Designed miniproteins, single chains, continued (3). Designs and how they scored, part 17

Each design is a single chain, and the fold is of that chain. pLDDT is the mean over its residues in the fold that is shown.

## One batch from the design tools (miniprotein)

Design m8600
Fold by ESMFold2-Fast:
Structure m8600 (fold): chain A 83 residues (1-83)
Amino acid sequence: HMKELAEFARKVGDQMIALAEAGETDVAVAFALIARSLLLKDVPEEKKEKINEAFDRYIAALEAGDVDAARQAFDELVKILEE
């Protein structure tokens, strides 16, 4: 289950970063918010706070157009899911 969530997060995260790199930041943020909502339904309760914090940083980085910060936040998100 957690491995499948991590794989899903990687695919979604990579696509959102690619959209932001293409200048489609609003679209990337909208889809990231949807992905966050869907992912939180499947995440164990004890991980929800860390996942929310990682998503908050990821979305903020996408909104700022900071691709490097978005990748760092995304890597942290995936690491939390794989724990």
Scores: mean pLDDT 77

Design m8601
Fold by ESMFold2-Fast:
Structure m8601 (fold): chain A 76 residues (1-76)
Amino acid sequence: MKIVLTITLPDGSVVTKEFESLEEALKYLEEQADKYDADPLNLVGAKLRLIGEYLDAEREGLKEIEVHVELKAKKV
């Protein structure tokens, strides 16, 4: 299954990348969160959203999914 992951970053920029596996998409999401010092709870929520969309798509026999997640800056 092809995964098109779009991330709205803490600075308001948007990045889109395509993956062939959930593991690679999750790794990229974690790399972007580290790069931008994103809120850890927001990262957990974004990962759960990506996993949920992937599992739903597999259950329905879809060949491609588009997932949009937001990474927010760490709150004080």
Scores: mean pLDDT 84

Design m8602
Fold by ESMFold2-Fast:
Structure m8602 (fold): chain A 57 residues (1-57)
Amino acid sequence: AMSEFEKKKLAEAAVRYLKETDLPPEEIARLMGLDSVEEFEALLKEYYGKTLEELRK
């Protein structure tokens, strides 16, 4: 389990990868040290209230 601060930092970095690169979500999750794309999606939903697809646009 990550602290709220750690999750926020991770979510911010993840959004940068989504907007600045064309890397698939699975690769971004791996780079961020997440276990799956589902964990990545949950993190983004928690902090931004958006899906991977919505954040990429």
Scores: mean pLDDT 76

Design m8603
Fold by ESMFold2-Fast:
Structure m8603 (fold): chain A 80 residues (1-80)
Amino acid sequence: GLRERLEELLREAEELKRIAETEELSLLELIGLVLRAIGLLFELDLLEPDVPEELRPLLEEARRLVEETLRILMEKIRNL
């Protein structure tokens, strides 16, 4: 269902953030993770019109985590 899909996307966002924070990554690996994060944002945007009010906090939290992950990745790229 939609809730299960949002929870799956939330877990993927949490995994990307963990990788971004804890692993030593090359420039190519950092770029790969940026593309994965952008893909997650695209999927969240695609689902957004169909998300009822009771599930909106899950959508917003997943988006927040992906945006935070992108900030971490972009900072790491800039500081290379």
Scores: mean pLDDT 88

Design m8604
Fold by ESMFold2-Fast:
Structure m8604 (fold): chain A 57 residues (1-57)
Amino acid sequence: MSPEQEAARLKAIKGASAAMNGDLETARAIAEELEAQGHTGLAQAVLDIIEEVEKAK
């Protein structure tokens, strides 16, 4: 695995953790960074977690 792919994966995990802790602003910012870097699948995964957290309110 490339260093870029590993960094993106760790960033996605951080975004998911932020969303689960209710820090949706940080989670959204991380998803936007992943999308800007071309990691659209990881960005979408973080966005899906944010959506689930919002629906579970």
Scores: mean pLDDT 80

Design m8605
Fold by ESMFold2-Fast:
Structure m8605 (fold): chain A 64 residues (1-64)
Amino acid sequence: MAKELREAAEELRKKAEEYREKARELKETAKTKEEELEAELLEGMAALLEGMAGWLEKKAKELE
């Protein structure tokens, strides 16, 4: 159980890092409002995934 929660948290953090990297690239190269909005959306999604990962890590700690 705790191992599965930690693994899930790791996967979410990995996905959040991918979204942040894509958002950073889009922000640096954005020429249109659409590209800027896409970057903002990816940053928001990354923040949500990081929050979920933190919650799962906390739950894993409680089970151990």
Scores: mean pLDDT 82

Design m8606
Fold by ESMFold2-Fast:
Structure m8606 (fold): chain A 66 residues (1-66)
Amino acid sequence: DEALAAEARALIDQAEAALAAGDLDAARAHLEAALATVERIEDEATRAELIARAGELMVRVEEAEA
């Protein structure tokens, strides 16, 4: 689903921008929204790619919070 993939990528990009700005709450919120969107994608390869990107960024947010 092209529309869902585009939405998830936009949310991941927003999370990266928020993390770079030090806004960890916004970064987490955008990543949670991205993961919820990714769960609705039927293409397995696209879903796996976006889950991996969001997961890596979530780990970075959690490390920054520690």
Scores: mean pLDDT 82

Design m8607
Fold by ESMFold2-Fast:
Order: sequence, then C-alpha cells, then structure tokens
Structure m8607 (fold): chain A 89 residues (1-89)
Amino acid sequence: MKTVTLRFSATDEDVYVEVEVELYDADGNLIARYKAPKIEIKKGETATVEFRVEGAAPGEYLLKVKVKVYDKNGTLIKEFTFETRVRLE
C-alpha cells in the first residue's frame, strides 16, 4: 500500500482545479483511477491531492495525471496531461 501525493500551486490568479489520476502497470493495464473533488486554489497558495493505492504488486508503474484549470467564472483556461513513473514497494 502506498500514498501518491501531487502538489498544485496558483501563481497568477484564483483558480479551480480538477485532477484525474490513472495508474498503469508495466503491461499497460489500468489498475487504479482517482478523481479529486474540484479544488479552489487561491492566488499564491498550494493545494495537495493525495490518493491511496491498494492491491498493487511491487514494481514500476506509469502515473498519468490530467489537470483542468478553471477561472473564477468557471471558464476552462488550461488543460494538460503529464506522465511520470512511480515505483511501488
């Protein structure tokens, strides 16, 4: 069992952030998916998103993170996806 922690900072303005996380094994199988509740991040603040992975065998995994950023009026201003490798032990 391992906790994955993601940090997001708002530098320019107050925003709302939607974060979806998918964890894939070495064979490309989706083993876990997490969708965080929409988070308000005020200008100059940092928010932390944590999710717990259960039932995963030790090994290397691909973490895919999709982030949508909205302004105070609910307009989508930024959407990006990043991928990183994580090792579960």
Scores: mean pLDDT 78

Design m8608
Fold by ESMFold2-Fast:
Structure m8608 (fold): chain A 67 residues (1-67)
Amino acid sequence: SMELEELVEKAKEKVRRGDSVGALRYAEEVAKLPGGLEGLREILEAAIEAGDEVTAVGVASLIAALK
C-alpha cells in the first residue's frame, strides 16, 4: 500500500539522518499495517547498513512480536 511504502521511506530517511527515535516511531506505525513484516525487514536492513544499533534492535523486536 502507499501508506506502508511512505512510512518505510520515512523510517529509512530517519535512519540516514541518525534519528533512531524518529525511525522507531515510523517502524511502530509500519508494524500496524498489512505487509508490516516486509516493511520492518526493509527498515532493519537500512539500520544495519547505517550502523544504527538502536533502530536495528527496536525493529528486530517488532518483527519478533509479529511472528
Scores: mean pLDDT 87

Design m8609
Fold by ESMFold2-Fast:
Structure m8609 (fold): chain A 68 residues (1-68)
Amino acid sequence: SAEENLEKGKRLMQEGKPEEAAKYFEKAVELDPDNAEAYRGLASAYLKIGDYKKALEWGRKAQELEEK
């Protein structure tokens, strides 16, 4: 499920594995494209990887979903 992939991504971030975490956050957004938390997870993972452009792109998507 999207929530299971989101949780696994969060755990991998805590373990210092942002590249693996990004893969699970990607699966979470594929399963639930309206899940703002999963896009925030992607933004955080790419920030830790050092891909600031992707981090900003995913962060903007999360913000769009959080605004009614």
Scores: mean pLDDT 84

Design m8610
Fold by ESMFold2-Fast:
Structure m8610 (fold): chain A 61 residues (1-61)
Amino acid sequence: YLEKGKEAFEKGDYSTAASYYLQAIKADPNNAEAYRALGELARKVGNTELADKWFAKADAL
């Protein structure tokens, strides 16, 4: 899931990337890398508040 999400993100397909990152978290709720990836995605689309929340979750794990 995480690798497919990163591939979609690199291609600019942010909706597909978000879907794969969320599937990674559903498979492993302690996957800090998936939360960081969602944070980077949120920042890329201009939602800095959401990005900060995702990064905080990754740091808490």
Scores: mean pLDDT 80

Design m8611
Fold by ESMFold2-Fast:
Structure m8611 (fold): chain A 84 residues (1-84)
Amino acid sequence: SEAEELFEKGKEYFAKKKYEEAIKYYEKAIELDPNFWEAWYNLGLAYKELKKYEKAAEYFQKAVELRPNDEGAKKLLEEVKEKI
């Protein structure tokens, strides 16, 4: 899908440590598919790498809402909340 293609571009920028560029592509992916769990999760990761912990918590919270049993997303949410 178009959302998946945008997500893959975001991952490419993330791998290059270009977190601001990765965020732009992940944001476009969630605009097309608001239930795209991995895009919300990766937005949290990108903001965490930028040390923008309030934003990271916001995006991890959405990932937890979409998949409440995902322990990884819950742990990352807890971790970034401790940094605020």
Scores: mean pLDDT 90

Design m8612
Fold by ESMFold2-Fast:
Structure m8612 (fold): chain A 67 residues (1-67)
Amino acid sequence: SEFEKKAKVVSEVGFMIAEEAKKHNLPYSVLMRLVVEATEKALENPDDPEGVKEYAEELMKKALEEA
């Protein structure tokens, strides 16, 4: 179902962001920004899970370069 597909992507992306943020001791404000942006992307693009994951990875990469 649409809901299950969307929930799957949100869970995977959220887990990835949380793990990387914890590993690199990112500020809570940065973690929250990444989670919000990635979740919004996932909710708007339920038929493109690969694109959503790539977007989240790019957001994380930029956050790590800024930290």
Scores: mean pLDDT 78

Design m8613
Fold by ESMFold2-Fast:
Structure m8613 (fold): chain A 61 residues (1-61)
Amino acid sequence: MREELEREVDEGMADIYVALGKMFEEQGNLEEAKKLYEKALEIDPENEIARENLKKVEEKL
């Protein structure tokens, strides 16, 4: 229903931020990657990929 549709939209937006974070991480732009992973977690706090990549980036900063 409406709540399920909102959840699906939020997960899609979180995936976009995760993908952008990975791109910046590959370019060596760790500060932007961190910000993008934080945005993904604001949208989907249970996103394991965003959480793991955020931790990895913070360890490199």
Scores: mean pLDDT 75

Design m8614
Fold by ESMFold2-Fast:
Structure m8614 (fold): chain A 115 residues (1-115)
Amino acid sequence: MTTLTESGGGTVKAGGSVTLSSKYTGEGIALLGWFRERPGEPLEFVASINSKGEKKYAPEFEGRATISYDEANKTLTLTLNNLKVEDTATYYTFAYSEKSNELVFGEGVELTVVE
């Protein structure tokens, strides 16, 4: 079974940086990434990385976000730079397993950005 255990978040000032991480388990993981849910807004895509190390970012995050994973330690990391108050959201990791044909989400980690 694929599981995701997230850490990081908290309260950060605008203009700062934050690193969010997630430990994952399971086999045949083809895709890992991050979505966010801003208060009162729909779930939106942030970034992904596939089993070949190919990265994809939503346009709003190109140049200010970095996604990486460490396969040996089964850790997914997202670093967000130049934070804005509108980056205040719950950030969810996701994983897709080709072996189980299953898409799973973590419980989410809360980020609050203040002026």
Scores: mean pLDDT 84

Design m8615
Fold by ESMFold2-Fast:
Structure m8615 (fold): chain A 55 residues (1-55)
Amino acid sequence: SEVDKEIEKILKLAEESGDVREFLLAQQVMDERARLPPSIALKVAKEKLKELEKR
């Protein structure tokens, strides 16, 4: 799914940075994906990915 692709991008950025906080952020997005409707979960994942890419 698109949410899974965005989560994979977040995880890749976290691995490249070596920052445990970015792994925790990816875990939060995965938890939100389980709780929220898919459209909202996708929006959250995209916003988190943009935040990480701007660093």
Scores: mean pLDDT 69

Design m8616
Fold by ESMFold2-Fast:
Structure m8616 (fold): chain A 51 residues (1-51)
Amino acid sequence: MKIELTEEQKKALKKRAEFAGLDYETMKLIEENPDEAIERLKKRAEELKKQ
């Protein structure tokens, strides 16, 4: 599944990725496959909390 975003939305997505401490590649996966990307983000967040 792919979703088209405006340039402004894409920039906001990148800023949010930095703020949340996520890679742009991970946020890009949300655009292509939101369901799987969300699950991967949850797993990463748990690992980050362990630190």
Scores: mean pLDDT 65

Design m8617
Fold by ESMFold2-Fast:
Structure m8617 (fold): chain A 60 residues (1-60)
Amino acid sequence: GEKELIEVTKISLDEAVEVGALTKEQAEEFLKYLEELLKKGASLEEAKNAVQEKVEAYTG
């Protein structure tokens, strides 16, 4: 569900911070972005894909 998506996204963002691909502030902004998409009624898949695209742009 939504809570599980938020949890796995947080873990992924924390890993990106650990390897130096993102700052803590960027990771927090991406997590807030996920929460805002879900709040606006985005599907779990749409919200997940949008955040993954942003993470991939900084970690690829």
Scores: mean pLDDT 80

Design m8618
Fold by ESMFold2-Fast:
Structure m8618 (fold): chain A 68 residues (1-68)
Amino acid sequence: MVTLEDVETMVASGEVAFAKGDYEKAVEAYELVIGLLESERETLSPELAELLRRAKEKLAQAKAKLAE
């Protein structure tokens, strides 16, 4: 099972990629997080649900950079 710590580590990796201008890698990291959290929807804690929401917002930002 995916832990909160594992998901936070994946999000942090995406944030580092975004900060370096590697928007493709940031998109991959956020999409992986979103896919994992959505697959665990029935067991999702409030903390994981908020992290899913933040990951979706970060994904939108990274995709916007790639579209430029």
Scores: mean pLDDT 78

Design m8619
Fold by ESMFold2-Fast:
Structure m8619 (fold): chain A 64 residues (1-64)
Amino acid sequence: MPESLKKALEVSEEELKKLEEEAKRYRELYEKNPSEELREKALNTELEIGIILLLRGVAKVTKE
């Protein structure tokens, strides 16, 4: 049972790294050329990171 949660947690770490790079890119683009489109992309990517962190927290708590 913790095995499947552990696997999901590891996948979440890899996905988090990719999302962090995407968030950084959108943030840089927004800082250079502020636009509503880039603002939304940056915020949406940051939200996805938040969701992954939440999933990691849930996986950790459900082990206990």
Scores: mean pLDDT 69

Design m8620
Fold by ESMFold2-Fast:
Structure m8620 (fold): chain A 64 residues (1-64)
Amino acid sequence: SENMKKAEEYVEKAKEALKKGDYETAIEYLNKALELVPDDLEFQIEVGVLELEAAVKLAVPPKP
């Protein structure tokens, strides 16, 4: 669907933000993706895993 394509674009932007260490921006894009595709379980699981990764990195900074 059109919403799925847009949601995939948000996921790609979130992945770019994760690579840059911009975890707050990544979470924003992932939330936008979930809003577009609320009934696709496979997609929700994929996005949920990425959100968890971003949230953990934001809450628990790596040791030097």
Scores: mean pLDDT 80

Design m8621
Fold by ESMFold2-Fast:
Structure m8621 (fold): chain A 72 residues (1-72)
Amino acid sequence: APSLEENKKIAVEVAKSLGPLSEEQQKALEELKNAKSTEELGKAIMKLLSALSDEDRDRFAREFSERMEKAA
């Protein structure tokens, strides 16, 4: 599995690829960048996903899983 830093970097890059983010989405992204453990990163990702539209959530999940598999 990728390291915490690699996982965090992938999640941030995928989130930024979704286009312009709302203020709530940007706050969730900052929490993700500041995650200090795998548990904190997971919670930050869940919070970001809850703030996304269904389309952007599906796109995030697909792109994130593809990049995680390539980094494994």
Scores: mean pLDDT 78

Design m8623
Fold by ESMFold2-Fast:
Structure m8623 (fold): chain A 103 residues (1-103)
Amino acid sequence: MEELKEIVEFLKTLVDEPTKEEIEAAMKRFELKDELVAEAVVLLLKAIGKKFGDDLVDPLYEALEKLKGDEEKIVELLKDLKKVLEDPSATKEDVLKVIEKYL
């Protein structure tokens, strides 16, 4: 729970706060029960899209679909992607390697 709040707060520094509708859509699509996990997923998709574009958003959606219903694994993906996004020198290839770990 604490680590998840830190992920959300970090991602909110990169992108605008998600709407309730965006959070509810993510909960339904990825079978998430925790609204905070869903908020983190929406923020992550927005942050990756803003910084790297659709080239990384597409494989990230594929990874999330593969992890659908496995909320613990989705949280692991969120933690791993937060770590790479915190590195200002991180490249598209570095981010893609993290996503591929979950494919």
Scores: mean pLDDT 85

Design m8624
Fold by ESMFold2-Fast:
Structure m8624 (fold): chain A 67 residues (1-67)
Amino acid sequence: AAEVQAALEEARKLGEEMAETAREYSRQAKDLEEKGDYELAERVRAEMQKIGQELTDKIVALEKAAL
């Protein structure tokens, strides 16, 4: 009921925030690569992957708890 709806809303919001963060990090990494700063670009991409995995795990946990 209400708790299930709240969990699904939170999962959706986290997904939207992750998508926006991924776009921003992707732009930063691309800009750095275009400037020749490949080491910093690699660090940005690695951090994005770590954040993405953590958020994916949270979203899956919320969806399973809601069902």
Scores: mean pLDDT 77

Design m8625
Fold by ESMFold2-Fast:
Structure m8625 (fold): chain A 77 residues (1-77)
Amino acid sequence: SSTLIDFRALVVGGSVTLAEKMLETRPEQKEQILAELDATIADAQAVIQQSTDPKVIARAQATLARAQELKAKVRSL
């Protein structure tokens, strides 16, 4: 959905705090957000395994770390 696309963009863009605020306003979407974070983690891991560009790998590693941190927070809510 548009809401989940926006949430994913915030996480990928490094806006973890904004993503957390979005979750606070839409707690009913917790399961959908967890699924989106799992997809983001899987995509980042695939990029790390398949890419040969250090810049692309570094961005994917940053996204992976961010998504894992946010997933841990969401699970604790």
Scores: mean pLDDT 72

Design m8626
Fold by ESMFold2-Fast:
Structure m8626 (fold): chain A 51 residues (1-51)
Amino acid sequence: SYEEEERKRIKEFNEELEKLKDDPVKAGQLASDYLDELFRERRRRGAEARK
């Protein structure tokens, strides 16, 4: 299920953020990129699931 995949991705994302805690600029960029990707992926999967 993509729900399970999303939870795993969130967990891994949090681990990457922890590694970047000393660099707030990189951490912020990572978070922004992750959210943009997540929104596009969810939107795409939603549209495809309707087919």
Scores: mean pLDDT 75

Design m8627
Fold by ESMFold2-Fast:
Structure m8627 (fold): chain A 98 residues (1-98)
Amino acid sequence: SRLERLEARMLALAASTSEEEKRRIVEEFGVESVGPELLAELVAHHLDPRLPGEILKGVFYRGMARAEKDEKKREEYLRLAEEHFARAEARLAEIEAR
């Protein structure tokens, strides 16, 4: 899925980030260690503070669509989810091009 591809790219981005930078990011959040998924989110936030927010909004609107009984509103929520995932993809591509 689009979300799974975004999550895979965030994990790859964290893997390409230096051990020194990852250590500093974790220390900045006041924790001793984090799992790989949360580390990927922290790295993404450090490199572009808007990137995790776009992914979260995409997930939020997909959730809204699942709960929605009105077909037109459901379609609108799915459209909004895809727009936010597209914005996340664009921000991630900008980071990857650095």
Scores: mean pLDDT 85

Design m8628
Fold by ESMFold2-Fast:
Structure m8628 (fold): chain A 88 residues (1-88)
Amino acid sequence: DKIEPLIEKLKDEDPEVRKEAVEELGDILLEKGSEVADQVIPPLVEALKDEDSEVALAAADALFRVYKDSKDEELKEKVKEAIKEWEK
């Protein structure tokens, strides 16, 4: 699966590798919608807490872009709920 190697890259010691993985996971989530949401959203939410501010901002941008640009209402609701849980 193309998603699993990207999730592993989110644990890389290099923040540039983590940022690229975040951006690619966001693209996959937007393209494939709710079918991959349960696999992709939790790692992206964890990336919101990344020690590198650019990685954290990339994760926030990816989740917000999916929420804003997706036509999949189920996906949008899952992203909204995940962000809401992170904010508390």
Scores: mean pLDDT 82

Design m8629
Fold by ESMFold2-Fast:
Structure m8629 (fold): chain A 80 residues (1-80)
Amino acid sequence: MIPDWLTPEQKKAVEESIKEALRELERALAAGEDPDTAKQRAIFVAVRVLLEKFPDIPLEVLAKMTEVIAEEINRALAAA
């Protein structure tokens, strides 16, 4: 789940990036893209959202946030 050591602002950014990633995942799948391509697109959208909000984010924090987002994308794919 979302790490407790994240600031409230970072936690909101992760939640927003997950929403954007899931929206892109649904769009890509509806357009007939394969699940692996759809997942890659969703992850790239999430990382872009995080970097736009926190351009100076430490790589360790970004990596951990990306892991959480990837887990949610995998869960959504398994449910689709």
Scores: mean pLDDT 77

Design m8630
Fold by ESMFold2-Fast:
Structure m8630 (fold): chain A 63 residues (1-63)
Amino acid sequence: MDGFEELLRQELEELKKEIKEKGPSQELLSRLEALADIAKQKNFPEIAEEAEKLAEEVRKELE
């Protein structure tokens, strides 16, 4: 897919990889929250839900 949905999915996969390799950080949390918001605005609920879940997990580890 060459659409905006594929771009958001690729960003989500990159964020997952960075969290797995480098651990949670405020930068990654902010990027996840931004991705979730964009996905909601564009009506990609699967991406939004997955990004929100991951953001919550990162937030828990930072608190």
Scores: mean pLDDT 81

Design m8631
Fold by ESMFold2-Fast:
Structure m8631 (fold): chain A 74 residues (1-74)
Amino acid sequence: SLSEADREELIKSLKETLAFVKSEEFDKLPLEDQKRLLEQAKGQLEMAKKLKLEEAVKLLEEIIAVLEEKLASL
């Protein structure tokens, strides 16, 4: 299991990632980098579900939804 400090850092990082994928900065990334972030988020979601990290699961589901919506528009 992750330490409490590692869990807090993970949640902070995921909140920053969610803000980034909603930003215009994300839209400027090459398509291959956008797809890589989606695949990375999907892998992280599987791990978060197995570890029962409820807050991380919710943030990753939001990140994936934003990424899928943006990529579906391309």
Scores: mean pLDDT 85

Design m8632
Fold by ESMFold2-Fast:
Structure m8632 (fold): chain A 60 residues (1-60)
Amino acid sequence: SDYEEKIRHLEELRKLVEEQSAAMLAKTTDPEQAAKIREQLAAALRYLDEKIEEYREKLE
């Protein structure tokens, strides 16, 4: 199913986003910038998780 491929790509993107955000946070000394990175990460993960669930529903 095309949805299985879409889910795989979204899961790969999710992992990449987490890895990139962790690397940015490790280099960030400004608390305000760190908070913004965490907020952006949380929003991105929510979007990806919701989209993955939508596609999973179409697989049963």
Scores: mean pLDDT 85

Design m8634
Fold by ESMFold2-Fast:
Structure m8634 (fold): chain A 70 residues (1-70)
Amino acid sequence: SKEKEEVLKRLKELEEEAEEAQKLNPDDTEGFKKIAELFKEAIELIENDAPAEEVLKVLNEMKKLIEEMK
């Protein structure tokens, strides 16, 4: 669906932002562990065809953590 495509696009964008944040903050092990956990949660939701709304909530939490590491 269009919503699923949007979610996948946002997930890819967040993955790229997380990689950039990691390059800038290589010692923030705890922060990246939390992001990895949220990434796993988002993937599981997508694989189980959860509502886009639920996936977007997880993606928003990832974005907040990434922004806090910049």
Scores: mean pLDDT 78

Design m8635
Fold by ESMFold2-Fast:
Structure m8635 (fold): chain A 83 residues (1-83)
Amino acid sequence: SLEEVIERIKEAFAEFSKDLSPEMQKLVDEATDIIVEELKKNGASAEAIKKGIRKFQAKHPEVPLIIAFRLLQMGLDVLAEAK
């Protein structure tokens, strides 16, 4: 369900951010919020996750690409497992 996908993304991103700096934890929390908004608007789809990541990167071009790629991959993995 959409609710299960959202909850699993929140959990996965929170776990990923645990060992990062407080500043990066806040950025990952913001990325989570943006992706969740896109999932609520467009449903539990790969396109919604990709759109959320693109919006996050546009807002925070300073975030390293490796962090953005990790968030994208984790989001897509959650979506694939929920089907």
Scores: mean pLDDT 86

Design m8636
Fold by ESMFold2-Fast:
Structure m8636 (fold): chain A 70 residues (1-70)
Amino acid sequence: SPLEEKLKQLEQERADADALIAEYRTRLNDPNATPREGAIAQTVLGMLEAARAFLDEQIKKLKEEIEKEK
């Protein structure tokens, strides 16, 4: 199903986003990070969390569409 293939793609994109979120959370907790590095990491983390929330909504919609076909 094209919808199931799209779902797999979005789930992979979410997994990639989760990996980046984990990396930037680690950077925020680095005791050797400068205030500038912390501010950059916080900004990037915010953008990544927003992108992840968008992916979650797209995945939810696709799962609902697939369920309607059954």
Scores: mean pLDDT 84

Design m8637
Fold by ESMFold2-Fast:
Structure m8637 (fold): chain A 97 residues (1-97)
Amino acid sequence: LTEEQRLEAEGALVIIGIAVAITNLPNVKKEEYEEFAKYVKRLVDRAIELAERGLPDEVIQEIIDGLKKLSEVAEKNGFTDAAKIAKEGVERLEKLR
């Protein structure tokens, strides 16, 4: 695989991870709140690493859109830390475009 193909594949995994977080959020228990926020932080950190390595703008935009949706759903369901992390991730990714 070329570097670009590897970056796109890893970007796709981040997008899937965000979708999984959104889908499973109603099943996250109160005692798992901190672990959920850490999971979202890992997704954001990975997205930023990939963007810094030259992830294509269209894939970065899909991640931004996913994080915006995740932030909205997390905030609506009281996952304040996860929502904040996702919003900060959007801001950081937009600066890398």
Scores: mean pLDDT 87

